Designed miniproteins, single chains, continued (2). Designs and how they scored, part 101

Each design is a single chain, and the fold is of that chain. pLDDT is the mean over its residues in the fold that is shown.

## One batch from the design tools (miniprotein)

Design m7508
Fold by ESMFold2-Fast:
Structure m7508 (fold): chain A 88 residues (1-88)
Amino acid sequence: SELEEALREVIELLRRQAAASRERLIQQGADQGLIDLAERLAAARTAEEIADILADYQREVGASIAKSREEYLAQLREAARLLLEEKR
């Protein structure tokens, strides 16, 4: 479907941004946890994988106000819907 194609485009954009961020973080000597997060995101292929990675990271850092896996999935779907609407 058109929405599924838009979602794949959003995921590809996020993967490219994560890969670029990973290289920059390594060059700057950033925290290993942030480098690992960027690496996992760069390797992600689905919205579910991205949501799981982000939820896992929030658990690891003990975030006091954390988004759920479901909230991340909803945000990714919303981004795909907006991208699809812009193509109209």
Scores: mean pLDDT 80

Design m7509
Fold by ESMFold2-Fast:
Structure m7509 (fold): chain A 80 residues (1-80)
Amino acid sequence: SAIDALKEEMYKKLKEKSGTDVLYIIAKNIADELIRLLEKGEVTLDQALERARELSELWGLSPEILKIIEQTLREVDRLL
């Protein structure tokens, strides 16, 4: 699906920018959960973006990783 293709491109970018496997796994899990909630209509785009920021701060993710997650959430929302 188009969403699966967006997720694969996001994973490549997250892996390149995370610097460690642990940070990559954390970033991937945050993004996957927020995409799932968006697809189910359980959160709005604005709510997903706010949760991404809060979780990224909690787990110490870089602004560049957060930007990748936010850009992917916006693209997924455009397909819904």
Scores: mean pLDDT 89

Design m7510
Fold by ESMFold2-Fast:
Structure m7510 (fold): chain A 69 residues (1-69)
Amino acid sequence: MSGEEAARKAAELGGVTFDQANDAVSAATRALLEGKSLEEAADEGQRIGGVTPEHAKAGAELMAEALGL
């Protein structure tokens, strides 16, 4: 299995509707705006999205950057 196929399959199995992705992003954003750490924001995203810890951390870092935090 190639890395690209694994990533596509993880996205399909993560098969979060746009609404579920919005819920995960909203939870991480709320944690960051409340002054929580990137690790806590990643934990909230992981709780909702069921992604790996590394993916959750990368997502939280991208959200922090987008918010200028």
Scores: mean pLDDT 61

Design m7511
Fold by ESMFold2-Fast:
Structure m7511 (fold): chain A 87 residues (1-87)
Amino acid sequence: MTLEEDLELYEKHKEAIEVLKEGLELIREGQRRLAAGDASGRDVLIEGLRKAREGLELLLKNTEDPEARASLQRLIATADAKLAELA
């Protein structure tokens, strides 16, 4: 790849990381609410898991390394399993 292509890929990875970070913040908020007995925490946790999954999908789309792709696919499967448990 050219330096220009590498920088574009880096910016796309930064965007994906920000989406993932927002998802993780919502997951933590949802878990905190549930621990406090607030049932609304379940909906927040579901939204957080969906947003984290979106960030992971964006990372996967911009990742060519086979080992990194396999790790991201496992994390997406974990998020999907947690979402299924909450449904």
Scores: mean pLDDT 81

Design m7512
Fold by ESMFold2-Fast:
Structure m7512 (fold): chain A 108 residues (1-108)
Amino acid sequence: FTVENVLVEPNVTGTYDLYDSNMNLLGPVTVHGRTTDTPVGLEDASLSKLTDDMLVAVPVSGGPGLGGGSTGSPLLDEQGRVVGLVHGGDLSGSGTKPSLFLKVESLK
């Protein structure tokens, strides 16, 4: 699967542990997108609205966080396949809290 609209810069990729809506670990994934210090008004309340069509990405220590500019950016597995799109959660760029992705497989 080829993703043409991936904005990849050397310092805007990160590794995340990916979880389903029931918090089952699915595996490590690489997130491609623009990281910023722009807060998006994230709170843990976003996790209380987690549905079965969403994925939770928890940043691995030392990776960059997702910024507000990352909304709609693809979440790629290790084979380069799009498995989700950035939807919300922590978009502050800190890499310290979970981010939420809309699950592509649940929409097929």
Scores: mean pLDDT 52

Design m7513
Fold by ESMFold2-Fast:
Structure m7513 (fold): chain A 66 residues (1-66)
Amino acid sequence: VKKEAEQKIQQKKQEFWDLANKAGEESSKDPSKTGEMSKLVQDKYQEMKKEIEKVKKEAKELLEKS
């Protein structure tokens, strides 16, 4: 259970970093997209935090039942 939760958290972090890197590259190629890319990264960061909190909560509940 803990290993699966940790893998999910790592995957969510990796997805965020991949998105942030792509957004940075797109902003670098087209500065007019900087505002849109910044909002996309911010929204994704908030989604990542909520998903990680959900994974942690579910893992804790499973451990308490075991």
Scores: mean pLDDT 77

Design m7514
Fold by ESMFold2-Fast:
Structure m7514 (fold): chain A 110 residues (1-110)
Amino acid sequence: SKIDKIKKISKEMIELAKKTKEQSKDPAIQKELDRFIEQIKTLTDEAIAALKNNDQKKIMDVIMKLQSIVQQLRAKAEQLAAKGTPEDLAHAEAYRKLAEKLEEISKILW
């Protein structure tokens, strides 16, 4: 089902974000990833509730929020990649993967 796919992707994103946080030496990245994890939990719950209720307006609201986060993650990944250190490049790759997983959820909801 759409709900099962969203739950699976959400779990994979949370695990990736936690692993990236644990491997990071940057307190700012750690704080950003903690906020991201909580944001993803909230949006996943909202998406599942909207699907269960067949609430098209709420589905569209969630999609718009996900698209906003994708743009923020992609912009952050580009900024990190521009710094060019091995740690920054690893963080940039993690942020790109998180953005791709959010885009996948958005496509499932569409």
Scores: mean pLDDT 88

Design m7515
Fold by ESMFold2-Fast:
Structure m7515 (fold): chain A 72 residues (1-72)
Amino acid sequence: SMAEGLALIAQGERLRAEGERLIARGRALLAEGDRTGDRELINRGVGLVLRGIGLIFEGELLERKGRKLLEG
């Protein structure tokens, strides 16, 4: 249905936004860890970047599924 397709697109957009936010936070931790030599900050930064990438991928899948529902 159109409503279901639009809801999936909206959910995908929210996941992509959250993923971008996690990547930005992770990049900040990586920069601080590199500057200070703090391996724990580097490890946390890497983890946030990877989680953010995963959310963006999930969001893109939901947006594609939503678009297919609108086209059918």
Scores: mean pLDDT 91

Design m7516
Fold by ESMFold2-Fast:
Structure m7516 (fold): chain A 84 residues (1-84)
Amino acid sequence: SAYELGREVGEGLVLIIEGVAKVAMTRSKVPEEEAKEWKKKVLEKGLEQVKKKIDEAKKKGAPQSYLDFLEGELDAIEEALKRL
């Protein structure tokens, strides 16, 4: 479904963010607390961007499949933030 594709895209973005944080911690000796704070800021910005896209899409009467996709992406990012 469009929703599941949105989830997969959101989960993929989260994996990239987690990977960057791990590399920073292991190779650049970035403290765990700083890496966690960076992840939180990036995910919060992502969440804000997707919420804005949902609001704009609703106002423009976008297809339900596009709204479902954005909701999947939103849910994946929100779940990642809850894991922090």
Scores: mean pLDDT 89

Design m7517
Fold by ESMFold2-Fast:
Structure m7517 (fold): chain A 80 residues (1-80)
Amino acid sequence: MEKRRAAAERMVDAAVDVAEADGVKIDRAALQERADEGVRHGSSMVTLAVLVSEFMREAGANGSRTMRRSQEVVEEVEKE
């Protein structure tokens, strides 16, 4: 649980960074809630990456870049 929560936090931070770099405004609180909901429902870290990337794509941000950044977070958290 803790490890998935840490991954969700880092994915949200990375997604916000991607959106800001592209000049896209997102609702961080809504994104965080979506990620937290995934953690509470036992979603895998890969599924969390998909959920975050879908939210970002719906908000008009680059979903492919968000997915790549989220996958990097999964790899780093799994190595810890």
Scores: mean pLDDT 80

Design m7518
Fold by ESMFold2-Fast:
Structure m7518 (fold): chain A 125 residues (1-125)
Amino acid sequence: MEGLGLLISVKTLVNAGKYDEAIKVAEEIAKRYPEIQPWAYTIIGEAYLKKGDYEKAIEYFKKAIELSNGQNARAHLLLGKAYYKMGKKEEALKHFQRALDIAEQNGNKKLVEEAKKLIEEIKKS
């Protein structure tokens, strides 16, 4: 599927630290391929999170969650990370718990492990 191949290119830009280029390309993909908008918005949010623009990151993760009918475990995990960076521990914990619940339901062992680690990190702080 052409749209999924384009998202791999955007991930490469994020990994290379080319956040503004990644955001621009992902926004173009989201406009052309509505079926992959939740994944595109998750990548845009991740790029903003890595830039330190936590307000924009939160905006895009919320859009990704809404388009996934609340079922986007990765977007909840990253939204929690953005709230944690803003010092909003209660909101961060809530979204990490939601990410854990969804990941457990879907059998995503790696995301379950990451969410549990982040929950324990907040509880120790």
Scores: mean pLDDT 86

Design m7519
Fold by ESMFold2-Fast:
Structure m7519 (fold): chain A 69 residues (1-69)
Amino acid sequence: SSAEAARNLAKVLEDPRAAAILAGLLGVSLETLRRALELLKQGDEAGVRELTGASAADVARAAEIALAM
């Protein structure tokens, strides 16, 4: 869900190393991750996919992996 992805991504963005890992996993910049968080907070799943190339579910999972490493 967008809410789950937003929670996971917000935690990632508080940790510079986790943020770098997630940016690498998704092939996007840190600035793109910050914009994706804003879209997820709004429930804009189509916007997240357009911006990142990944679904909200994929972002949530990738963020969880980045936080676990």
Scores: mean pLDDT 86

Design m7520
Fold by ESMFold2-Fast:
Structure m7520 (fold): chain A 108 residues (1-108)
Amino acid sequence: STIKYIQHIVDISIQYAEQEAERRGWSEKKKEEVRKSSLKARDIILSTVQDYQNKNLNPTPDQLKNDVINKVKEAGKKEKWSDEQLKVAEGTVEFVQHLLQMEDEAEK
């Protein structure tokens, strides 16, 4: 199913972010902040996709991306995320969208 595939891609993106943090020698506090924002971005991506499916709506990739990014920015403001937390969360959204677009092209 599409949702299971998106979950798998998001999980890979989070693992990538954790490996990058390790290579850069980030502090445990900074790693935890990045993990927290990445997991929140994951939840927002999945809930937004599920909401569109429940409403029987078929958004364009750009509409979906913009909706998710807006929700990520709102969450970051509410939770007082650092610039780095926000950047990682937005990067997670962009990475997931890129992989989904590649899958779409492969099916043609």
Scores: mean pLDDT 74

Design m7521
Fold by ESMFold2-Fast:
Structure m7521 (fold): chain A 88 residues (1-88)
Amino acid sequence: SVREILDEALRKAQEAAGEAVAAGLSDKEAVLRGLEVMIKTFEEKGLLKLAEIVREGKKRLEKAETLEEAEAILTEMFREIQKLIEEE
């Protein structure tokens, strides 16, 4: 199911982000790496609309200058993902 693929993508993203933090990268860089893994996972599974939502969120996050902006972007991105999944 799409939900199972999302759970896999989130797990892989968390693993990648954790590795980035352990390597001494910033929280922002760690999140960006996690989002790249989510995009790749969705694209490999043919979930192109989900991949696009994450790609747009990543672009917005790259431009974010504050933690508050980053949290708002991530919140909106995950809300859009959840809406798409609930429609299926």
Scores: mean pLDDT 84

Design m7522
Fold by ESMFold2-Fast:
Structure m7522 (fold): chain A 55 residues (1-55)
Amino acid sequence: MKTPAEVELEKLMKEYLETGKMDIEAMIKLRSQVPEEVFLDLSEEMAKKLIEKKK
């Protein structure tokens, strides 16, 4: 199960992938609220989705 901070971070990353714009301040704040390993797992999952979308 994901914490609210993890869910918000995932949403922020998805918006970045869709729009190309990132609220860096919000990302840094949310990142500090999740364990580093969780952030890395989320980043890897997002990267895989980016690659799949590019084909």
Scores: mean pLDDT 72

Design m7523
Fold by ESMFold2-Fast:
Structure m7523 (fold): chain A 77 residues (1-77)
Amino acid sequence: MSDEQAEADVRALEEAVRELEENPAEDPAVQITTLGILRAAADFVAAVARDEEVRRRARETAERAERLIRRLKEEEE
């Protein structure tokens, strides 16, 4: 992955997680699934990006998505 592509990908992931947090899906199962996909994508960027700032942002994005998933699962008991 190029550094420019990793930067673009992390920006897109940050925006996607933020958008889901602000405007959640009506179905909690869809919300959890979508956040899980975004978390996996962010984890991938964190693993392969060579730029330290991009890796840090990707980790923070994955952690944010994971926190949102945990809250939703607790509510869906």
Scores: mean pLDDT 81

Design m7524
Fold by ESMFold2-Fast:
Structure m7524 (fold): chain A 106 residues (1-106)
Amino acid sequence: SSEALKELKEVIEIIKEAFKVYDETKDPKKFLEALKKAIPSLKKLASLSPPEIAEEAEKLIEAIENNDLHEAMLQLLILFQTLAEKSPSPEVRELAQAFLDSLRSK
């Protein structure tokens, strides 16, 4: 849906800003603080998504709220893989895949 695509774009923008903060500071606490700004959009994305995507979004939110950097990074990758493979929206799948591909570039 157009709403799910809008929320995914917001999530991606916040994640990109969080990675920039980490690259500049090398501080995992500042990275997690920046990533917490994505929680409202992740909750909306979950509410607009099938249960399998909603479950992965909720796991990411929990990892972020628990300040678990390793789990947050793992759940972030799982969420975007699930979005790319299982989203009913072709535009959401394409955007999620493009984001994953961007993470593979050094």
Scores: mean pLDDT 87

Design m7525
Fold by ESMFold2-Fast:
Structure m7525 (fold): chain A 67 residues (1-67)
Amino acid sequence: MMLSDEEFAAARRRFGALVEANGGRAAVTFREIGERAGVSQATVSRFYNGFIRVSRATAERILAAFA
């Protein structure tokens, strides 16, 4: 199921916070996040920038890739 507007905003805020905590966008490799999450680097980048809304399961996998 696709994220609601509230879930999407919350997931993107959490993702941004995790990127900053790990040294910012220059230090975080979206390729590695994508590989761990089972999605393409392009999907991770577009989600980070808010260009696409992903499913709840996909957002959870992307966020879990930082753990």
Scores: mean pLDDT 76

Design m7526
Fold by ESMFold2-Fast:
Structure m7526 (fold): chain A 107 residues (1-107)
Amino acid sequence: SLPQIERATELAEEIAERIMERFNVPENMRPGLVALASLVPASFSREEQFLAAELTYVAIEYALGLGFENLDADESLEFAMKRLGIESVSEEIREFVKRQVELSFGL
């Protein structure tokens, strides 16, 4: 319904804003972060949606810095977890983040 779409859009915008503030991301990246946040499964809790989006952002940034030839989705996730001080995540969050890293390279 329209109210459900509006709430999902508002949450994606809140997640993008939090990432931009936390990591000092420039304003021109906001649409991409909103798009990324919109990909997080609606079945995740609010806290899990924020965590999954933040982990995905950090993991993709790390992987892009290494380049395609050195792409390791597990290494990228482990780096993101260490950067955010997260000791463990659910398997669903792990698989989501790894898949987004692979998709960022067209895999």
Scores: mean pLDDT 85

Design m7527
Fold by ESMFold2-Fast:
Structure m7527 (fold): chain A 64 residues (1-64)
Amino acid sequence: DDAELRRMARGAVAAGRTGSEAARRAAIHELVKAGVSEEDARRIVEMGAEGASVEEVKRLLAEV
């Protein structure tokens, strides 16, 4: 579902950009609940922190 992947990608990027550890942990937890592995969820949020775009994160979410 494209809309759901985009929603999750936006959340991960926003959490990464805020620099809030609590926000990043919450984003990782939400991704894991959605079926993403813990290691992939952590990597996705880290990509957001490193300046990845929503489209880049969405593409990776579609692959995992």
Scores: mean pLDDT 78

Design m7528
Fold by ESMFold2-Fast:
Structure m7528 (fold): chain A 88 residues (1-88)
Amino acid sequence: TPVEDLDLSTVSEKVLVQSIRSTNKILLGSWLLTPEGRTFLEKLLENAEKYPDAVKALIEKLESSPAGAQLYKSMPEELREKFDEAKE
């Protein structure tokens, strides 16, 4: 199941982690640069305490992709702080 098709209000963390891990890192990184993908990233980081393994899987995918560096530079300061906190 693609990450864009998941409802974060109802999805289990196991399904979310599997979808993130199975998604091609280049395609995932490129999608996260879109408005829809940014909304998904913001919601996931806002719910990091509920989805710690999913946040970790996503960060690992982004760090392995050139699109991850571009995404980080495009983030507002508040979102970058949440991302850096989730990495640590």
Scores: mean pLDDT 73

Design m7529
Fold by ESMFold2-Fast:
Structure m7529 (fold): chain A 73 residues (1-73)
Amino acid sequence: MVKEKALKYLNRLYDGPLVTGGSLSRNISAVNNMKEAGAPQEVIDAAQKVVDLHLSGQDASEELKKAKELVEK
């Protein structure tokens, strides 16, 4: 189901600050996989916020938690 796939890819997101390019590539791939799976736009937007915070060297753990809560609705 779309919800289960969205949660799977959200769990793959790295929510710490960016230290290496590999974690950014994994985050971008996870968001693209969620789009391909047909996740709701609000979940994709929340996941993208996690990627943006990661890229800016910030902790995204709170935003990741919010994204997972959106899937549970």
Scores: mean pLDDT 78

Design m7530
Fold by ESMFold2-Fast:
Structure m7530 (fold): chain A 82 residues (1-82)
Amino acid sequence: MGDVLLSQAGIAIAQGDYDTARKLRDRASKIMGKDHPDVLAVDAVIKAGQGDYDTAQQLVDKGLSIDPDSPSVQSAKQVVDS
């Protein structure tokens, strides 16, 4: 269920709806944990989309430290680095 919420957050991000993305991320965080790599990846993309690249980089670094092979964190890194 948390993974479905993060997928919906990704759609909201693609639409520029960061308020909806944050609410969906918060719900997923309660289910999966705030330090889950997939949650950190979505939060990083939200922060980057809002222009907070410093926080976005910190979230990517934290995600990679937990799971360096996480596809979601690696994808978030590409977004943040662009």
Scores: mean pLDDT 84

Design m7531
Fold by ESMFold2-Fast:
Structure m7531 (fold): chain A 68 residues (1-68)
Amino acid sequence: MAKMEEAKKLAEELKRQLEELGAKVHVTINGDTVSITISGDSKEARELAEQAARQLSELMETHLFVSE
């Protein structure tokens, strides 16, 4: 439970930061898996998402998808 709550908090923080960079982001948590989808890509937003996905992978199975 604690790891899932931590993952949700990190996902919400990532969403906020990516939205501030003008990127569209969708984060889904399904069972033991986190999926992050980014579109309208700046290189900065993509790099931020890759770093956050690595951090999330310490807590849950994490998949990162970049659209375009």
Scores: mean pLDDT 74

Design m7532
Fold by ESMFold2-Fast:
Structure m7532 (fold): chain A 75 residues (1-75)
Amino acid sequence: MEERLEKAKEKIEKLPKGSKVVIVYDPSDPESVEIAEEAKKHAEEKGLEAELVPYDSEGLAKAFEAHQQGIPVIG
C-alpha cells in the first residue's frame, strides 16, 4: 500500500497547480480504493482537480480519452 501511494503522490507532485488528474482504482480491491481516495485527497490539497474512475471497461475508456486529451492518468 505505502509504496503504491507514494508513487501516485510523486506523479501528482510533478503536475502544475490547477491541472486535472485521473486516478484509476479497482473497486473490488479495498486497498486500491483506499490508495485512490488518499491520492485524490493529496491532489486536491495541491490544488489539482482529481477524478476517480473504476478499473473496468467504461473507466478504462474514460482514462484513455483523458490521456489522449493530455490529462495525466495514475493507476
Scores: mean pLDDT 79

Design m7533
Fold by ESMFold2-Fast:
Structure m7533 (fold): chain A 94 residues (1-94)
Amino acid sequence: SSVLSEEKKQALADRIRKYLEENPDLPEKLRTLLLLVAQVLSGEEVEEFPGFENYSKIAKKKDLDLLLHYAYFELAAQGEEEIFQELLMVLSGK
């Protein structure tokens, strides 16, 4: 895939990290999913999170679409669908 520039990947990673910083009381599962998305996007080493090994495995395989799918379900459960749509717009290059 050549459609997503390094600049857009970094921008999305930065947006996710800012969201996490502004929302310290997020559920651990959602926080872990968003951190893993940011790590995959920025090319950083993928952290291992005890209790969330399935998500860490997906992130190590760089399956961003599947990881975002899980993050969407968790964001929807929190009523935070709007922020996920914003992140998707950055990812799509809009």
Scores: mean pLDDT 75

Design m7534
Fold by ESMFold2-Fast:
Structure m7534 (fold): chain A 75 residues (1-75)
Amino acid sequence: MEEKIRNLKVIEAAAQSILKAAKEGGMSEEDIKRAEDVLKRAQELIDNGGASDEEIKELAKEVKELQDRLAERGY
């Protein structure tokens, strides 16, 4: 239980960092919205006391895809 919450907090921190970089970097409204959705979902799962392994994996994948897009733009 505690390990899953730690993983979700890592995803939350990553999503916050991505959202800041996306806004500062002038990324598309669609990419900004994706980062906001990931952040909100991670926060909701933390508040609910955890998530399934599938939900954590989906969020981690979305974070990685957003990080890859930022890297392609020099972030």
Scores: mean pLDDT 80

Design m7535
Fold by ESMFold2-Fast:
Structure m7535 (fold): chain A 52 residues (1-52)
Amino acid sequence: MEELVKELTFDKDENASIASPRSLGRGDLINKAREEAKKAGVTLSILAKKLA
């Protein structure tokens, strides 16, 4: 989850066609992070702190 939140934040700042797992999976990372945050009953920021 920490990786997902990090990539989600990075995706916001970096939107280039990097042709990497990061860029290719950003949509899945966003969905995964949102779902995990919802299950934990917290926001993405809180989830990131919890996993850090």
Scores: mean pLDDT 55

Design m7536
Fold by ESMFold2-Fast:
Structure m7536 (fold): chain A 68 residues (1-68)
Amino acid sequence: MKVKLTPENAPLLAKKLSELSGKDYREILAKLQQLLDDGITEVTVEELAERLGVSKEAVQKAADHLGL
């Protein structure tokens, strides 16, 4: 499944991933903003999990909660 990234949803996704993974919100947000700066607006759950250093399950749950 692909996750859609926008400047508007990146802070919401970072917050939910921080809550689910225990990783720092600011670190996750910075990595999501870097993906957007690189022109990456859709990414697989697996690739996003690897890039953020979180579990695939955390990414899937965060995406599901936000309707992404």
Scores: mean pLDDT 84

Design m7537
Fold by ESMFold2-Fast:
Formats: C-alpha cells, sequence, structure tokens
Structure m7537 (fold): chain A 67 residues (1-67)
C-alpha cells in the first residue's frame, strides 16, 4: 500500500520533470525560430498538460484501491 503510493508519487514527479524539460526544449526552439516554432511549442505544451493529468489520475486510483 505505502509502496504503491510512493511509486505513484515518484511517477508523477518524473512526469512533471519530463514535461518541464520538454517545455524548455520548446522555448529554445521558439527563441531560435520565433513565430515559426509556435505550432510545435503549443503541441508540446498540450502533451505536457495531458501527461500530468494522467499521472495525477493514476495516483488517485492507487489511493482509492487501498480503501
Amino acid sequence: AAAEIAAAQAALAKTTADSTQKMNDGGELWARVGEEGRPEMNATSAAASKARADAEQKARETIEKIR
């Protein structure tokens, strides 16, 4: 139970860090190409938001399983 919660929290933290890294990569592309990079940056932001939501949902499911 505690190990499952810890694993879910670790997965959420990793997903958040990975999402931040992808956003930084998108920002660097934006700095290099300006407006031309906007569609790719928007796609990266959307993917990062979805990954965080999915990780949070999985953490909640793990907690509910313990009840």
Scores: mean pLDDT 69

Design m7538
Fold by ESMFold2-Fast:
Structure m7538 (fold): chain A 95 residues (1-95)
Amino acid sequence: LFAAMAAFAEELRARGVPATALLPTVEEYERALAEGADFVVIAVPAEPSPVQRATAERIRALAEAAGVPAVTIVPETGEGRDEAIAAARAAHLAR
């Protein structure tokens, strides 16, 4: 997962999604939100375990509490990529 996330984060960053919006740990998402992230991207494997689902739900709840939109992606398949790019563009233009 983490290697796929790193490669996918580079691809998304090249297409306008901030690298900091695609983070591997809950603590890094909490830090990004505290530092004023405009949106977050949650990477989930194609077949997530219960622990991975719970982690994704926790990150989404943190984003919701901060008033920040959350987009889910599946790095192995590219699912959610277009939504992540659209969210990044919208957040950038809203400034």
Scores: mean pLDDT 68

Design m7539
Fold by ESMFold2-Fast:
Formats: structure tokens, C-alpha cells, sequence
Structure m7539 (fold): chain A 72 residues (1-72)
């Protein structure tokens, strides 16, 4: 369950860095019919948060995004 593990990590990081954007991404994911499309919503949210995150949070977000992209 490679996609599920990568998705969970990105969700946890999004929740810690920007819980409001995480909630918005969650609502958007509920409207997506496939795991791939739901994962793309998370990747876009992660990229948006990483633009304003601290260097340490940015590194973790970028890594989690890459892991999810590789799992797809």
C-alpha cells in the first residue's frame, strides 16, 4: 500500500504546517473519483504550502511530495 503510506505522510505534514489548507484539500479530494486525482490535489496543496514554509518544513514537504509522485 505504497500510495496510501506516501499520502498519509503528506497529509500529516500539511496538517502540521497549514491545517486550513489541509481542510480545503480534504474537501477537494472528496470530489475526486480516483486515488490518482485525490493524490494530485494533495501534491498541489503541498507545493502551495512549501512556498511559504520554513526551510525545514519545505524540505519535508518536498520529500513527501516526491514520495507520493513516485508511488503513483
Amino acid sequence: MQVQQARRRLEDLLYKTDPQLYDQAGQQMLQQPTVEQQSQVLIQAGKEVSKTASPDDKQQLDQAIQELQQAL
Scores: mean pLDDT 78

Design m7540
Fold by ESMFold2-Fast:
Structure m7540 (fold): chain A 61 residues (1-61)
Amino acid sequence: DLEALARGAEAAARALGASEEAARFAGDKIYQGLPPEEAGRLVREAFGGRDGAAAGGAASA
């Protein structure tokens, strides 16, 4: 249940360009009971600038 949701959040985070560390963080937040939206924004807060610049920020933003 919660575990499947957390795994889904990790996969979604990776699909959006997040690193494995960021995806794991998102899954952990979902596993703690946070909604996907809130988990996603926390991932962006913690990893967005650092990871995003290498993955797409420098190329498109």
Scores: mean pLDDT 67

Design m7541
Fold by ESMFold2-Fast:
Parts: sequence; structure tokens; C-alpha cells
Structure m7541 (fold): chain A 72 residues (1-72)
Amino acid sequence: MKASYLVTSPAPTEELLRAAQSVANALKAAGYDAEAELHGPGQVRITADTEEVARAAAQSVADLLGGTYEEL
């Protein structure tokens, strides 16, 4: 089941998006279906083929940039 998580961070939007895209690209290289896209200022959406993968990606980005994450 495809799942999406919203990551919100006080970091600059461009830095947040780059971090999220980096995590998504690493997951794609490992054979997972994952993508990251801008949701709004200070917010990115991470989508993956499973809830477990999407949540892990969102948590990693949030932990890295002092943010929070929630399921969409």
C-alpha cells in the first residue's frame, strides 16, 4: 500500500527538500519506490510503496533537520 508522510521543519525549504530527495533517491537505489516533493514552505511530502518505508524516510529527514512528521 502506497503511503505519504508530511515532514515539517524550521530549516530552509530548499535544504529540507534536498534532504528529503536525498533520502528518497537512496531508497530508490536500494530498490524501493520512493519520492519526495515540495508540499509548502518548510514542508515536504515523502511517498513510498509501503507505510514502513515512507515513515522511516520521513523520520530520518525530521530527525536530521529538527522537524516533525505526520501521516497524510
Scores: mean pLDDT 84

Design m7542
Fold by ESMFold2-Fast:
Parts: sequence; structure tokens; C-alpha cells
Structure m7542 (fold): chain A 75 residues (1-75)
Amino acid sequence: GPGANLTEENLERTFRHGEELFERGRLDEALLLYQAVIADRPDYARAWEALGRVLEAQGRHAEAAEAFRRAEELR
């Protein structure tokens, strides 16, 4: 089904946890957290931007470009 309903505080905390994991090089875990944010808030441009950065760090450049395009469309 569609993503879970997150409170604004829970969403921001989940997003920041993803950023921490990305900074620590835990790319797969960061990816999962950003995907969870997007599943709950598909219009959250910051999460699409962050997803793109993780995908680039993983060498997944085409998927990163698509994520950045989504972020741009939502701004």
C-alpha cells in the first residue's frame, strides 16, 4: 500500500537520520530512510534531492538524475 502516515516531527527526524547515515557512508541504510520519507510524502522535494545524492554516491547516476529531476519538478 502507500507509505505510512508520519508526523512532521517523525518525518524530519527520519530525514535527518538518513543524512547522518549518508555522512557515515552507510548508503544502503540512508537510501531506505529516504525511500520511507518519499513513500509517506512523495511531494517532499528535499527527500528526492537527498535520494539523488545517495544514488550518486552508489554510482547509480541515471537513477540519481531521475531523483534530482523529481526534486526540481516539486519546487
Scores: mean pLDDT 83

